# Designed miniproteins, single chains: the designs that were tried, part 69

Each design is a single chain, and the fold is of that chain. pLDDT is the mean over its residues in the fold that is shown.

## One batch from the design tools (miniprotein)

Design m2386
Fold by ESMFold2-Fast:
Structure m2386 (fold): chain A 86 residues (1-86)
Amino acid sequence: MTLEQLEEEVKELEEQIKELEGVKSNELLTTLSQLAHLLAQLGKIEEAEEYLEKAREIEKQIEPSEEARNELGIAEAAVDIAKAES
């Protein structure tokens, strides 16, 4: 995937989050986790950490699905790797 494609996906996920705002759900948790993962891949570590923290807050407020928990775990690993490689 190109840098331009990753940036476009980030923009799409940000718009999706705005639409999901105010409703704590597995969909919101998954979307926040995916955005954090993509931002970590782009080297935008501070932004990735902000969205990862939001995802963790949503996880605590809902009954997360196994799929949503797996996406969060992948995002956490991606952020940790990006921080170590910086």
Scores: mean pLDDT 80

Design m2387
Fold by ESMFold2-Fast:
Structure m2387 (fold): chain A 59 residues (1-59)
Amino acid sequence: SLPEATEEQARAAREGMVAAGAPEPSEEQAKNAGSTALALRPGGSPEEVARAAAQMSRP
């Protein structure tokens, strides 16, 4: 199971994805991206979550 992203981490993931040129994600997509980013970087800051989510937004 993936760790549960906080609302702040989900927001950071959304901002990271949009900054990387992805279309605006839904709240559910942002939360899932945040949870995946946390699995890759446990205890990551919102900035690290945003970076990981941006990388994951690539096709």
Scores: mean pLDDT 73

Design m2388
Fold by ESMFold2-Fast:
Structure m2388 (fold): chain A 98 residues (1-98)
Amino acid sequence: GEEEKKKKYEEEIEKILERLRELIEEAEKLLEEAKKAGDEEAVKACEEAIRELEEIEGLALIARGIAKVTGDYEYAVEKCKKLLERAEELLKELKEKL
């Protein structure tokens, strides 16, 4: 019933949040590599990307919170999916600059 749909949406949002955290951790590893290489341009690019990824994660957490209050999980899932696509593109662009 409705309870099962809610649980599936909650699980999907949690998977997206886990994936966003993995993307942030990957960007943080790239930052550490840039620091070890002494590449100040790469360090700046990584720091900017991490900031944007953290903003995306924050928006996804807000969407999850709103869904818990309003019960509009379908909208929250779609929003989180778009945020994940944006985060994946951001990390891809970062890797291309390095």
Scores: mean pLDDT 89

Design m2389
Fold by ESMFold2-Fast:
Structure m2389 (fold): chain A 92 residues (1-92)
Amino acid sequence: MKEKLEELKRTVKETVELVKKNAYKIVEAAIADGAEPGDIEALAEELVKHVEELGKKVVEKAEEAAKKGDEETVERLLKTTKEALKELKELV
């Protein structure tokens, strides 16, 4: 449990940092892939804010699950975060 929670926290931090460094590229790629076109700067700022807020919520939920001994929830959140990070790394 503790090892998985620490890995989740590291993966979330890496994901947030990757998005912050590559927000413009991610938004440009999304628009190219059929997302609604808009102001790239505004969309990039919104993406960064959203990912920071989402990352914080994921860590909070994982910490609560770990306190309750809910290993399945911690494992699911870790798997989902790793998959998101892998996809983002391929995009940038």
Scores: mean pLDDT 80

Design m2390
Fold by ESMFold2-Fast:
Structure m2390 (fold): chain A 100 residues (1-100)
Amino acid sequence: SRELIKLAKKYYDEGDYQKALKYASEAYKLSKQEGDLRSSITSLILIGDSSLKLGDKDLAKKSLEELKEVGRKSEEQGDDITASFSRMGVSVLEKELKKS
């Protein structure tokens, strides 16, 4: 999933938000199967950001809900660093949703 995250980030930086969303979604599916909460958070942030750039507020809101869920699982596992990363991503996505 790390390679898919790198690819999603590359397309996001190039302004290709459709490809960024595609690869971030694939990365999220793999991270979820692997139980990799950190990669799941990174992928969900990229899904949310790309969705907002594409004007898809519903998909961005869904990504926000899933980001909160991954943060909750991180707290249950005692992973405060990953939980904090989730809270930061939630804060940024909520601010961007209010602007759009």
Scores: mean pLDDT 85

Design m2391
Fold by ESMFold2-Fast:
Structure m2391 (fold): chain A 88 residues (1-88)
Amino acid sequence: MKTFQDYLDEYRQYIQTTLQRLLQTLQNQRNSAMSNGDVDTSRDLDNRRDHVQSMGQQIQQLFDQFQRGERSDAPVQAGRLNRQVRDL
């Protein structure tokens, strides 16, 4: 029998998978830019990757707090952070 926690974990996993795919795309683009000697593009992609990774850590922290019962708005806040990442 699936619990509410199982569905929450599936949603959390979906967000994490989406962020990981974005990080892989940025990493691949950075490696390509470095191979082509495009230092400025490589630096911009590194900065965007660091920003996405930082947001991913914040989302993880929000879900951990929700799981401990310390906050109830974690899915909403995670959705807002995910949108900010997409707007980069």
Scores: mean pLDDT 74

Design m2392
Fold by ESMFold2-Fast:
Structure m2392 (fold): chain A 77 residues (1-77)
Amino acid sequence: AEELAREAERAWESLSEEEKKKALEIFRELLEEAKAAGEKVSLAEAYERAAKRMREEGLEKAAEALELAARAARALA
C-alpha cells in the first residue's frame, strides 16, 4: 500500500507545474460536481473518476498518478 502511494507521489512530482495545476483543477471540479449532486464517493472512486477525466483532457501522466493513488486507497481498505 505504502509503495503504491510512493509511486503515485513520484509520478505526480514528475508532472510540470502547469500539468499539476490542470490536474488539481479537474479534481476540484469533480468534487464540486459530486457535492452538488449529493453524491458521497470513496477516496478510491474519487481518484478513479479524476484519472478518467484527466485522460480525456490529455493529462496521461496525471491520470497514471491518480490510478496509482486509487490502487493504494483500495489496498488500505
Scores: mean pLDDT 78

Design m2393
Fold by ESMFold2-Fast:
Structure m2393 (fold): chain A 87 residues (1-87)
Amino acid sequence: MSREEQAFETLVSGLKKALSRYKMSPEEVYNLLLLALRRLRQENPDFSDEQLLRIAERVREELKKEFPEYSEAVDRAAEEFKREVEA
């Protein structure tokens, strides 16, 4: 498994577990996902912007499939992360 694939699997698994176990508001989901994506970037300084955005997009798609009630919060977090990476 590539480092990129491992990072995606670890991140999406952790987020799905958190969203399944805790009753969260959309604002809490937004903050959780944005913080998780920022940590991914901080902990993997060797990942390119393209790799980070690819992981973020895959996480966004998977979370929206399983938790459609959080779609807006998930989209907002991914869009904010993209802005931070592209700045």
Scores: mean pLDDT 87

Design m2394
Fold by ESMFold2-Fast:
Structure m2394 (fold): chain A 81 residues (1-81)
Amino acid sequence: SARDRASALALFRGAIADARRIEATSTDPQVIALAREIARLAEEAARRIEAGELSPEQLDATVARLSALGREIRRLEAEAA
């Protein structure tokens, strides 16, 4: 639905903003690389949503991948502490 697409777009835009913040504030090259990957994937997904080209299965797969990358950042930060 249009509401679901708007929610997904807002989620990906939020992920881009959060990833860019992490990239700007982190000193860990691995964390920076993961943040850049999150931003890249979320930007691609947002573009595809706006074009009407993102299937529900591709949406779910992208959200799962972003969640996995976010967990990896948290794991690396915990190891550094």
Scores: mean pLDDT 86

Design m2395
Fold by ESMFold2-Fast:
Structure m2395 (fold): chain A 73 residues (1-73)
Amino acid sequence: SEEKRIKEIEERLKRRGLTSETIEKVIKFVKEYKPSDEEIDELISRAVRYDLMGDKEGFEETIKKFKEKKEKE
């Protein structure tokens, strides 16, 4: 189910040691845009860089890219 998929993504983010704020942002995006497994892997990687390295621009650009792709489909 979608709920199970969301829970698995949330657990992956928690295992990576991300903050609750970053986890919430990723989960909100996944619920709204229903990204593919490949896109989720990229999003998690960018969320890790955002939390650990302060790469906010890279995280926001990734979200924007996926939103634009969904709007064109």
Scores: mean pLDDT 80

Design m2396
Fold by ESMFold2-Fast:
Structure m2396 (fold): chain A 94 residues (1-94)
Amino acid sequence: GVAEEAVARIEELLEQAREALKRGDVKRALDLLDEALALLERHRDVIPRERAIRLARELLELAMEALRVSPKELIPRAIGLVLRAIGLLFELES
């Protein structure tokens, strides 16, 4: 169903982001994480809460890693992503 398709796509994007970070491609990682977060936010009401929390936590961990290795020009993007991920996780765990 829609939830299973969304979860599979989010998991694929998170894995691609992890691979991009391993290669030092921070811009690609941020683009992939932005897409993953947008999908998670869009489908949050149909994804089981426990899976959404797990995906949000993994996304936050990757966003924090992206921030740690970001060049100066990408730091504002990475900070914005970390804050959005924290906000979503807070809402999901409330």
Scores: mean pLDDT 90

Design m2397
Fold by ESMFold2-Fast:
Structure m2397 (fold): chain A 109 residues (1-109)
Amino acid sequence: DIEKLKEETKEPFVPEEETPEETLRAATRRAIDMALLAAKNVLNLSEETVEEIREALLATLERHPEKTTGGDVVQAVGLIAQLPEEEREELIRKLKEGELTPAEVVAQA
């Protein structure tokens, strides 16, 4: 039914493809974990900061799975990790609240 579900979707919104969407969501979740591991190791982020970024990105993935790709997540983590504490906290808050997507974070850089 994935092909039928995809073809029935109107242009204004992303199709709900059961198995492919779950697979993409799982892949993006893995990308989040890998990007955060890299940022923690390279930039010496605290466990608290890593957890805040993870929660924010998981929230955007749940809210906008098709707009939260692995590539956008990797770039967003890199940008957030390099920001001053004040700017980083604001960006994490906006991601958590759904004011920004990872793609929009990348576009603002």
Scores: mean pLDDT 72

Design m2398
Fold by ESMFold2-Fast:
Structure m2398 (fold): chain A 95 residues (1-95)
Amino acid sequence: SMAEEAEKRRKLAEEIRAEIEKNKEKALEIAEESFEKIKEILKNLESLDEEKKKELEEKAVEYGQRLREAMKLLPEEKKRELEEKLEKLEEEIEK
């Protein structure tokens, strides 16, 4: 059900936020690792069948949530650096 899926996503987001808040000093490492995982997933999506694409898209959502929550705890300079990397990655994929 869509309602059950939305609740699962909310719980996942809350759990990720709590985990990152508990490990604030690891926020940069979590953000960088999440970015690299997203990049790897996006590179692989171009070569995969429909079933594998859906599985990787779900993983990309989770890593995207980790990246967003971790970035909130980063110094402004590091946040901007990651935002620039995300923009460049988006440009490369859209070409």
Scores: mean pLDDT 75

Design m2399
Fold by ESMFold2-Fast:
Structure m2399 (fold): chain A 73 residues (1-73)
Amino acid sequence: EELQKELEEARKKMKDYAKKLHEYSVKFNEYEEQAKKDPSFKPKAEEYRSLRGQYGKDLVNYAKKAKELEEKL
């Protein structure tokens, strides 16, 4: 059924986005610490903070979609 496929895809996206969120959180923390000693790292810290925020929102959106699909199955 189409709903089953959509649920599996949503769950896969959640896993992929959770992995990216973790990776970007680690990079943000690394560059934020480096930026305290060298301001030239501040743009990289800002970049990873933005990526962390975006992937966090995407993860929440896919979690909501997965829940809605589970309720329909």
Scores: mean pLDDT 82

Design m2400
Fold by ESMFold2-Fast:
Structure m2400 (fold): chain A 83 residues (1-83)
Amino acid sequence: MLEEVQQLLAEVRPVVDENPEAKKVWDEGAKKLSEVTDLAEGLRLLAETYEKMAEILKDVNPEAAEKLRRLSQLLRELAERFA
């Protein structure tokens, strides 16, 4: 799981950085994450952030969008484990 998350993040990061709307969602998610004190809540917020980025990228980079949806799924599963 952790290796898959790291690999997917490495693959989507340059795509997100090149898209201003996706980058804005990432930056807003990071700001909200800094205010979260619960691990499960933080993981759910991160999953929501990746899902929003996937929606933005779905028409311009479908492969990156699919990887972001996979990241969201993995983080939601991880959040349930710590709930």
Scores: mean pLDDT 81

Design m2401
Fold by ESMFold2-Fast:
Structure m2401 (fold): chain A 86 residues (1-86)
Amino acid sequence: SQEIVDRIKKTLLSNRAIQAVKEGNLEEAARLLNEMAEEFGVDDPIIVKTLEEIAKLLTDEQAERLIELMSPEVAEKFKEIREKLK
């Protein structure tokens, strides 16, 4: 079903974005997060969980740099998540 295919796609993109962050590749992480948000929406539970996991991996300076690379909707959602975690 499309729902199963979409869940697999989100999971694979999520894992790639988290790995990019761990490797210090914020440009690739932002690209993947922007693509996920464009296809599935920023309020998708897998995307929200991905942003939460990424927020926990980054210093404040790294998170601000990532925000500059994000689309406006992803940046706003990431800022909301960061505020709720602090």
Scores: mean pLDDT 88

Design m2402
Fold by ESMFold2-Fast:
Structure m2402 (fold): chain A 68 residues (1-68)
Amino acid sequence: SSSVKLVIATVPEDKKDAVKEAILAAGGRILVDKGSTLAALVPADAVPAITELIEAAGGRVDAVMDPL
């Protein structure tokens, strides 16, 4: 569904817990959490806020796409 996006991000390991908590609080779901790599399902309306949080944490959003 277009109402949910798959977000793939690179996040410093020491900042990942804060990003994960924000995704879960927004109604998202964590799919992958390995080293600096994070993949999550995020409500489409929450993607801008989660992207800003990832960038503020020193990370990067690598891709935003419709879930497979």
Scores: mean pLDDT 85

Design m2403
Fold by ESMFold2-Fast:
Formats: sequence, structure tokens, C-alpha cells
Structure m2403 (fold): chain A 57 residues (1-57)
Amino acid sequence: SMEEVEALAYMSIGIIKSASKVDMKEVDKIANILKKSGASEKLVEELKRVGEEKLKS
């Protein structure tokens, strides 16, 4: 359901925020899968943003 996809998007954001290291290719892949599954554009962009912030750390 749409609510389950949104929950997975929030969980993905939380996991990336907690990770010491991220791979932006994998973040983009996850973001694309979530978007195709119906996640909101706002959550997809937030996922990409937190990945980029972790890359800068």
C-alpha cells in the first residue's frame, strides 16, 4: 500500500542518517525504486539529500 511505501521511505532515511558511510549509487537506486513504488516526491528528495550530507561527512 501507499502507506507501507511511505513507511519504507522514512525507514530508509533513518538508516542513512544512522550510517557512518553511504554509497550514493545505492541511495539513488533505492530512491528510484521508492519513487516508482509511489513514494512522495518530498520523501524521495529527502532520502537523496541525507545521502549527500553523509557523503560530505
Scores: mean pLDDT 80

Design m2404
Fold by ESMFold2-Fast:
Structure m2404 (fold): chain A 87 residues (1-87)
Amino acid sequence: DAEAALVAASDAGEEATIRLLESLGIPREVVREGLEAYRKGDLATALRTQLLIREALTGKRYAHAGLVENIKDAADAKAVHAAIEAE
């Protein structure tokens, strides 16, 4: 039941994340969409959702946000994330 245990831990982690961000004013639906994108390997949608949450909480805008649409694999996602973090 390693797979069942991993799924249960993931679901518990997702609910905790959704609850925390909802308490900070982020809509539950936005957080859920981002978490589902991570699960499906849609790295562009996952990073875009993460960026929207960060901008909403900090008020900061990121110049490299447009590069999210060019993410095709994990290496691209890592490079784009690093560029955003360097701002």
Scores: mean pLDDT 67

Design m2405
Fold by ESMFold2-Fast:
Structure m2405 (fold): chain A 123 residues (1-123)
Amino acid sequence: MKNPYLSEEFIHFLELLLKNTDPSSLLHQVAEKLLTGDFSGLFTLARQLLKEVEGKSLEDPEVVVRLFLAALAIRFGAGEYLFKDNKELQIGLKILDLFWPKLDKNKTYEEYVEILVEIAKKL
């Protein structure tokens, strides 16, 4: 079952992400849980994504995608209050808020990642 709490545009992007990531990766696991609406362990995995990007460059597409996905996971799990002092999450939430209006189902995964990186560079 697809996640009923996510827009069709987010569902499409998560499906693209799953096709373009290693199935054993933490990034793939978080995207799959978001896509299916399985919130079990999601905050633990989101914390691990935030740890993987700590101190890393926002010019790295892999860093920006991890920040975005962690922010998406925490927001839809209603967990923002648990992370009020996390600077990586605050960056990820800003990326999320600027990115979601640009989702239109008409772009490749690579084109969406380029948009995410351009948003992050302006922060």
Scores: mean pLDDT 81

Design m2406
Fold by ESMFold2-Fast:
Structure m2406 (fold): chain A 70 residues (1-70)
Amino acid sequence: SLEKEINDALALMMVSVMRTHPVKNTEDDIKLAERLIKEMERLIPHVSPEVAEEIRKAIEELRKRIEELK
């Protein structure tokens, strides 16, 4: 469906942003990144399986980066 194609495109754009923009070691940046993880998790059931897998990988990568900053 067109809705699913739009959701896939938006999710992949957000995954690209998550992977390319560095998280600074500030409390505000860490909290923003943690909120982004929660929003991306909510998106998983609304995208194609291939895009859901990319979201999960990006979330795990971002979680590792956050833990390395603590």
Scores: mean pLDDT 81

Design m2407
Fold by ESMFold2-Fast:
Structure m2407 (fold): chain A 62 residues (1-62)
Amino acid sequence: SEIEQLGREFSAAVAAGDVAGARRALDRLAELGGVPAPSAEETATPDGALLAGNRILTEILG
């Protein structure tokens, strides 16, 4: 699944501290899931990106 692949890419980016990579993965996940994209402020840090990712993945998968 593209969603599962993007989830893995997001997790890898967060683990690596790659904020830009995490943001790209979350923007694509939000587009595919039809949910609001995270704000720039939400994804300014790896921790913020992780919280935004949990929100988006929960909305799409739950």
Scores: mean pLDDT 79

Design m2408
Fold by ESMFold2-Fast:
Structure m2408 (fold): chain A 58 residues (1-58)
Amino acid sequence: MGFSIKQLTPEQITQLALQLYKENPRAKSLMLEASDEVENSTYRLEENGVLHLTLGTK
């Protein structure tokens, strides 16, 4: 709700994931899904600071 990542590049999504990690450093995972005009992408940020990126083909 109210969150849209339209028109973001994979690099911009990565920057957003890092920003969210700084705000929630104890989160076990953060998941961002790209839709619409961006390839379906999922970013998962672990609490140990490891970022997992899955790019979907559209």
Scores: mean pLDDT 49

Design m2409
Fold by ESMFold2-Fast:
Structure m2409 (fold): chain A 109 residues (1-109)
Amino acid sequence: RTGLPREEARRIALETLRNQRKLAEKGDPVAALSLVGFLAMAATASDDPELQERLRKAAERYAELAVKSGATKEEVDSAMRTGQAAAKTLSPEARADVVEVARELLEDD
């Protein structure tokens, strides 16, 4: 944590993820794998079944993009598992922040 207000921290996280999305769409496999992990974490952290499904489908889309960009299936599976495991370590407050950032990221599409 940076010590910033939560709203400002969420804004910085969202802009960082938007930059990762731009890099992934330009063929950066590391950026695509980062999005896979984040979206898998957010899907696991969410208690809304409709949002979980949207986040899971987004993670699958970036997984396909990562493979097309040179990532291995094993790297994709690792990113998914890492994100899911990270979600279980989050406080309820951090879980809510992750879900909100992920929702905003999906609305850009």
Scores: mean pLDDT 84

Design m2410
Fold by ESMFold2-Fast:
Structure m2410 (fold): chain A 87 residues (1-87)
Amino acid sequence: GGAIAGGEADDSAGKAVLTVRGPNGEKIGREAAEGAQRYGGKVVDVKPLPGSAVVTIEGDSGKLVQGAAEGATRASGPGRGLAGFPP
């Protein structure tokens, strides 16, 4: 599983950068990217690290990017609600 360590969304730029922590950064980053895409976000970059991953998401608006980032955080957790943004 993974947990969000930090995240930021820019409403004007339609961009979010989030860090997800877990024992397998490649897997966590990939799951987060898939979650973001399901919420209409465009995944620009995924940087797998030992014990974490950094995912960069873009969209047409900050609201879309926030929804995509929430989808990413939920997808990075195995069967658990992980919300970088409050539900």
Scores: mean pLDDT 63

Design m2411
Fold by ESMFold2-Fast:
Structure m2411 (fold): chain A 81 residues (1-81)
Amino acid sequence: SMLTQIYQLVQQTYTAINQGDSDAAVQHAQQLRDLASKAFPDKKEEIEELGKKLEEAARQGDKKAALQHLQQLVSLINDSY
């Protein structure tokens, strides 16, 4: 299901952030944003905004900010399901 793929991407993004793999974190965050936006079209704008903040923090290697934005995105998805 789309939801299973979303949580797999959440886990992959989380792992990449914690390992300091900025390239992998950005790639997985982009895939997560795209899939979540398609799964929850009513929340598309909010998902895209949080996803972009996550990608930017991951790109900069800001682990704390990246994890915070990932958690906010997960919370938004959970509230939508």
Scores: mean pLDDT 86

Design m2412
Fold by ESMFold2-Fast:
Structure m2412 (fold): chain A 93 residues (1-93)
Amino acid sequence: EVELSEELKKKMEEIVAKEREKLEATVNSEEQAQAYLEEKRKAAEEAIEELKAKTGEVTVENIIEEIKRAIEAGDDKRAIAYAYAGARLVAKL
């Protein structure tokens, strides 16, 4: 199936919550918030390019599979990057 399992969705929610806590702890100004968002945008773009290199195409299904792999590997940074990439892809639809 194309969707994350309930267990993986829960783990992704925990990853997002931790990322939010880091954001709140480290971002003390609008400039820092903009720099943080720009870093996440670049990470999402890099994730898309990596996925194109691996699979030849970028689909929501392929992004979900990479999120699953990142969560299972404990790679929170990678999971967040692919989640942002997926959100940007669906926003264009």
Scores: mean pLDDT 74

Design m2413
Fold by ESMFold2-Fast:
Structure m2413 (fold): chain A 76 residues (1-76)
Amino acid sequence: MDPFLLGGEMGLSKEESLELAKKLGYTLPAGAVGKAGFNGLQIAQDLGLSEEEAKELAKKLGLEVTKGSGIQLPVL
């Protein structure tokens, strides 16, 4: 996934999109998750994010995460 494109859709600044890229390590589409199933909590754990940080980031991404098949940090 490209966090800069996602950030643009969400209205994130360049700096916010870069921060997101660092948190996600830019390797989410290939191998960074370590497992085939995309579980937002597992991804957050693999990246060292707390549940609170993952939720905060998801809120900042706001609209389009669900519809745009964006980043799944928290999983229900």
Scores: mean pLDDT 45

Design m2414
Fold by ESMFold2-Fast:
Structure m2414 (fold): chain A 78 residues (1-78)
Amino acid sequence: SPEEAIEEARAFLDEVIKGLEPHLSPEQIAQLRASGERAIKEAEEMIRSGEMSPDEGLKYALEKITQAALQVVEQHQA
């Protein structure tokens, strides 16, 4: 269902943030959360419009959250 897909995406974002909190600054965690929430909102809108199935929207959100996490980690290492 759309609700289940969005709930799973939010749970994934929370798990990613919890794993990275010991390694990133509060500002970097805030940036990651903002990027992740934006990706989830985009997925929700695409599911709602019929542009994506709930499964496709979940996969999209998980991919974007993963990309955001990698980007923030790379910025920290640079």
Scores: mean pLDDT 84

Design m2415
Fold by ESMFold2-Fast:
Structure m2415 (fold): chain A 81 residues (1-81)
Amino acid sequence: SPIEELARRRLQEVAADPRLSPEDRALAMAFIGEVLEMAREGVPLEEIEAVARRFIATVENPHLRAFLEDFLAEFVALLRA
């Protein structure tokens, strides 16, 4: 599915990004996995987006925050298509 392909691509980017600490990588992987699982369980898109945005707001690393915001924007666009 397009959303699973997006998640796979973004997880590969996280694994290869030297700007992320091991802790940041674990956090990004958990976030991507949780958002994907919520979509698979049929959670409404608006609820997924609200939960995701609340989580992103707590992320201290600005590079990681921007990465997760970009992922969420692409994820939402795919689910609205």
Scores: mean pLDDT 86

Design m2416
Fold by ESMFold2-Fast:
Formats: structure tokens, C-alpha cells, sequence
Structure m2416 (fold): chain A 82 residues (1-82)
């Protein structure tokens, strides 16, 4: 099974990919792509919250909290444009 650190790293890579896709779609005013990404962002927020509830390591918690804040900000941005 993957370690907690490997799970956090995998979620960070997914978050970065969603952030890049969302920024491009916002720049291009591609509302259809933005709406499609919204479901992926909601799913990733749920997974980050679940892992954060199970994580006691302060360094991993800080990374998860930073990721959650970025994803929640991205979700708010997408809701404002669509």
C-alpha cells in the first residue's frame, strides 16, 4: 500500500493538474470545460478532507491544508465565472 507521504504527493499532482486546466479554461472562457472540472475539484476536496482527518503528521497536515485552501479558492473562482 502507498505511504501517507506518497498519497499526499499523488493528490498534490492531481491538484496541480486541475489548477493548470482551470486556469487555461478561464483564460479561454471555456465554460463547458470549467463545469466539467468542477466535479473533479469537488472529488479531490473530499479526498483531501478524508486524508486530513486521518493524518497526524504535522508536515503532511500542513501540505494537505495548503492544498485544501488552494482547491477551495479554485472552486470559488469557478463558481464566480460559471
Amino acid sequence: APSAAERVAALEEQAEALERGARLAVAERDLATLRGLAAGIEELIREVRRLLAETTDPALRARLEAMLARLEALRAELRAVA
Scores: mean pLDDT 84

Design m2417
Fold by ESMFold2-Fast:
Structure m2417 (fold): chain A 83 residues (1-83)
Amino acid sequence: DDVSSLTVGESITFLTEEQKARLAAARSLEDLQLIYLAAVLGVSVATVRRRIARDGLEAVLEEALRKLAEIYNAPELAEELLK
């Protein structure tokens, strides 16, 4: 009820305790990116790694950015970031 502007965006930007612990334990920017992409896409890190191996990192990143833009109802944001 009247929370559509908050629910999905908050679940993407505010990670679970487990996801935050994984981010804190990450030893490289690559690991941080993988954990963040997993959270945005709503899949496991293993699934993100598999998709990157299949489709490439850029394609996975573009999908995640478009999903964030939809959550914020700001398609301009995705367009600007993907320039």
Scores: mean pLDDT 62

Design m2418
Fold by ESMFold2-Fast:
Structure m2418 (fold): chain A 73 residues (1-73)
Amino acid sequence: SPPRTEEIRKEVRERFLKELEEFVENAEEKPEEKAELLSAKPEVLEALADPSASADTKEAVEAVLKAIEELEK
């Protein structure tokens, strides 16, 4: 069957979360990307505070914030 919009959103979110986890594990090998992600923390916090954001968007933004906090250790 052709993918539906909701199925596409789930697959994109699951792939994003997996890629984010893999990036955190390999962040020391990608110092430029690590620095860019860390510098994006203020924008991530603003996005998390957006009341109009969907639950899927908030979950993705929370995952990015968690990744940033893990990289700050």
Scores: mean pLDDT 75

Design m2419
Fold by ESMFold2-Fast:
Structure m2419 (fold): chain A 108 residues (1-108)
Amino acid sequence: GSEVKKIKELAKKAKEALLKGDTKKAVEYIKKLGELGAKSTDPEALKTAVDEVIELINLAYELGDEESIKAAREAAMKILRASTDKEVILKAIGAVLLAIGALLDLEL
């Protein structure tokens, strides 16, 4: 519904900020996306939020943006803590592990 649109808009703004090298704005949009995802009662909005977080982790990793990866990890953790849907929980765990792996690789 409407929350899916808001999540996609925040993800688009986060991706645009990342591509511009605006880490501060990227982190702000990622945090807002995580907050909105965690508060959603719509299963499709929750699934959309975690899928967008995974895409943001991959993009931030390609760009070497550690702060945005950390923000996306926290967003995934918030969605994980709030979710009762097994599919969302599994994807959110995957997103957290992906972010940890990306951060470890960038520190080497």
Scores: mean pLDDT 88

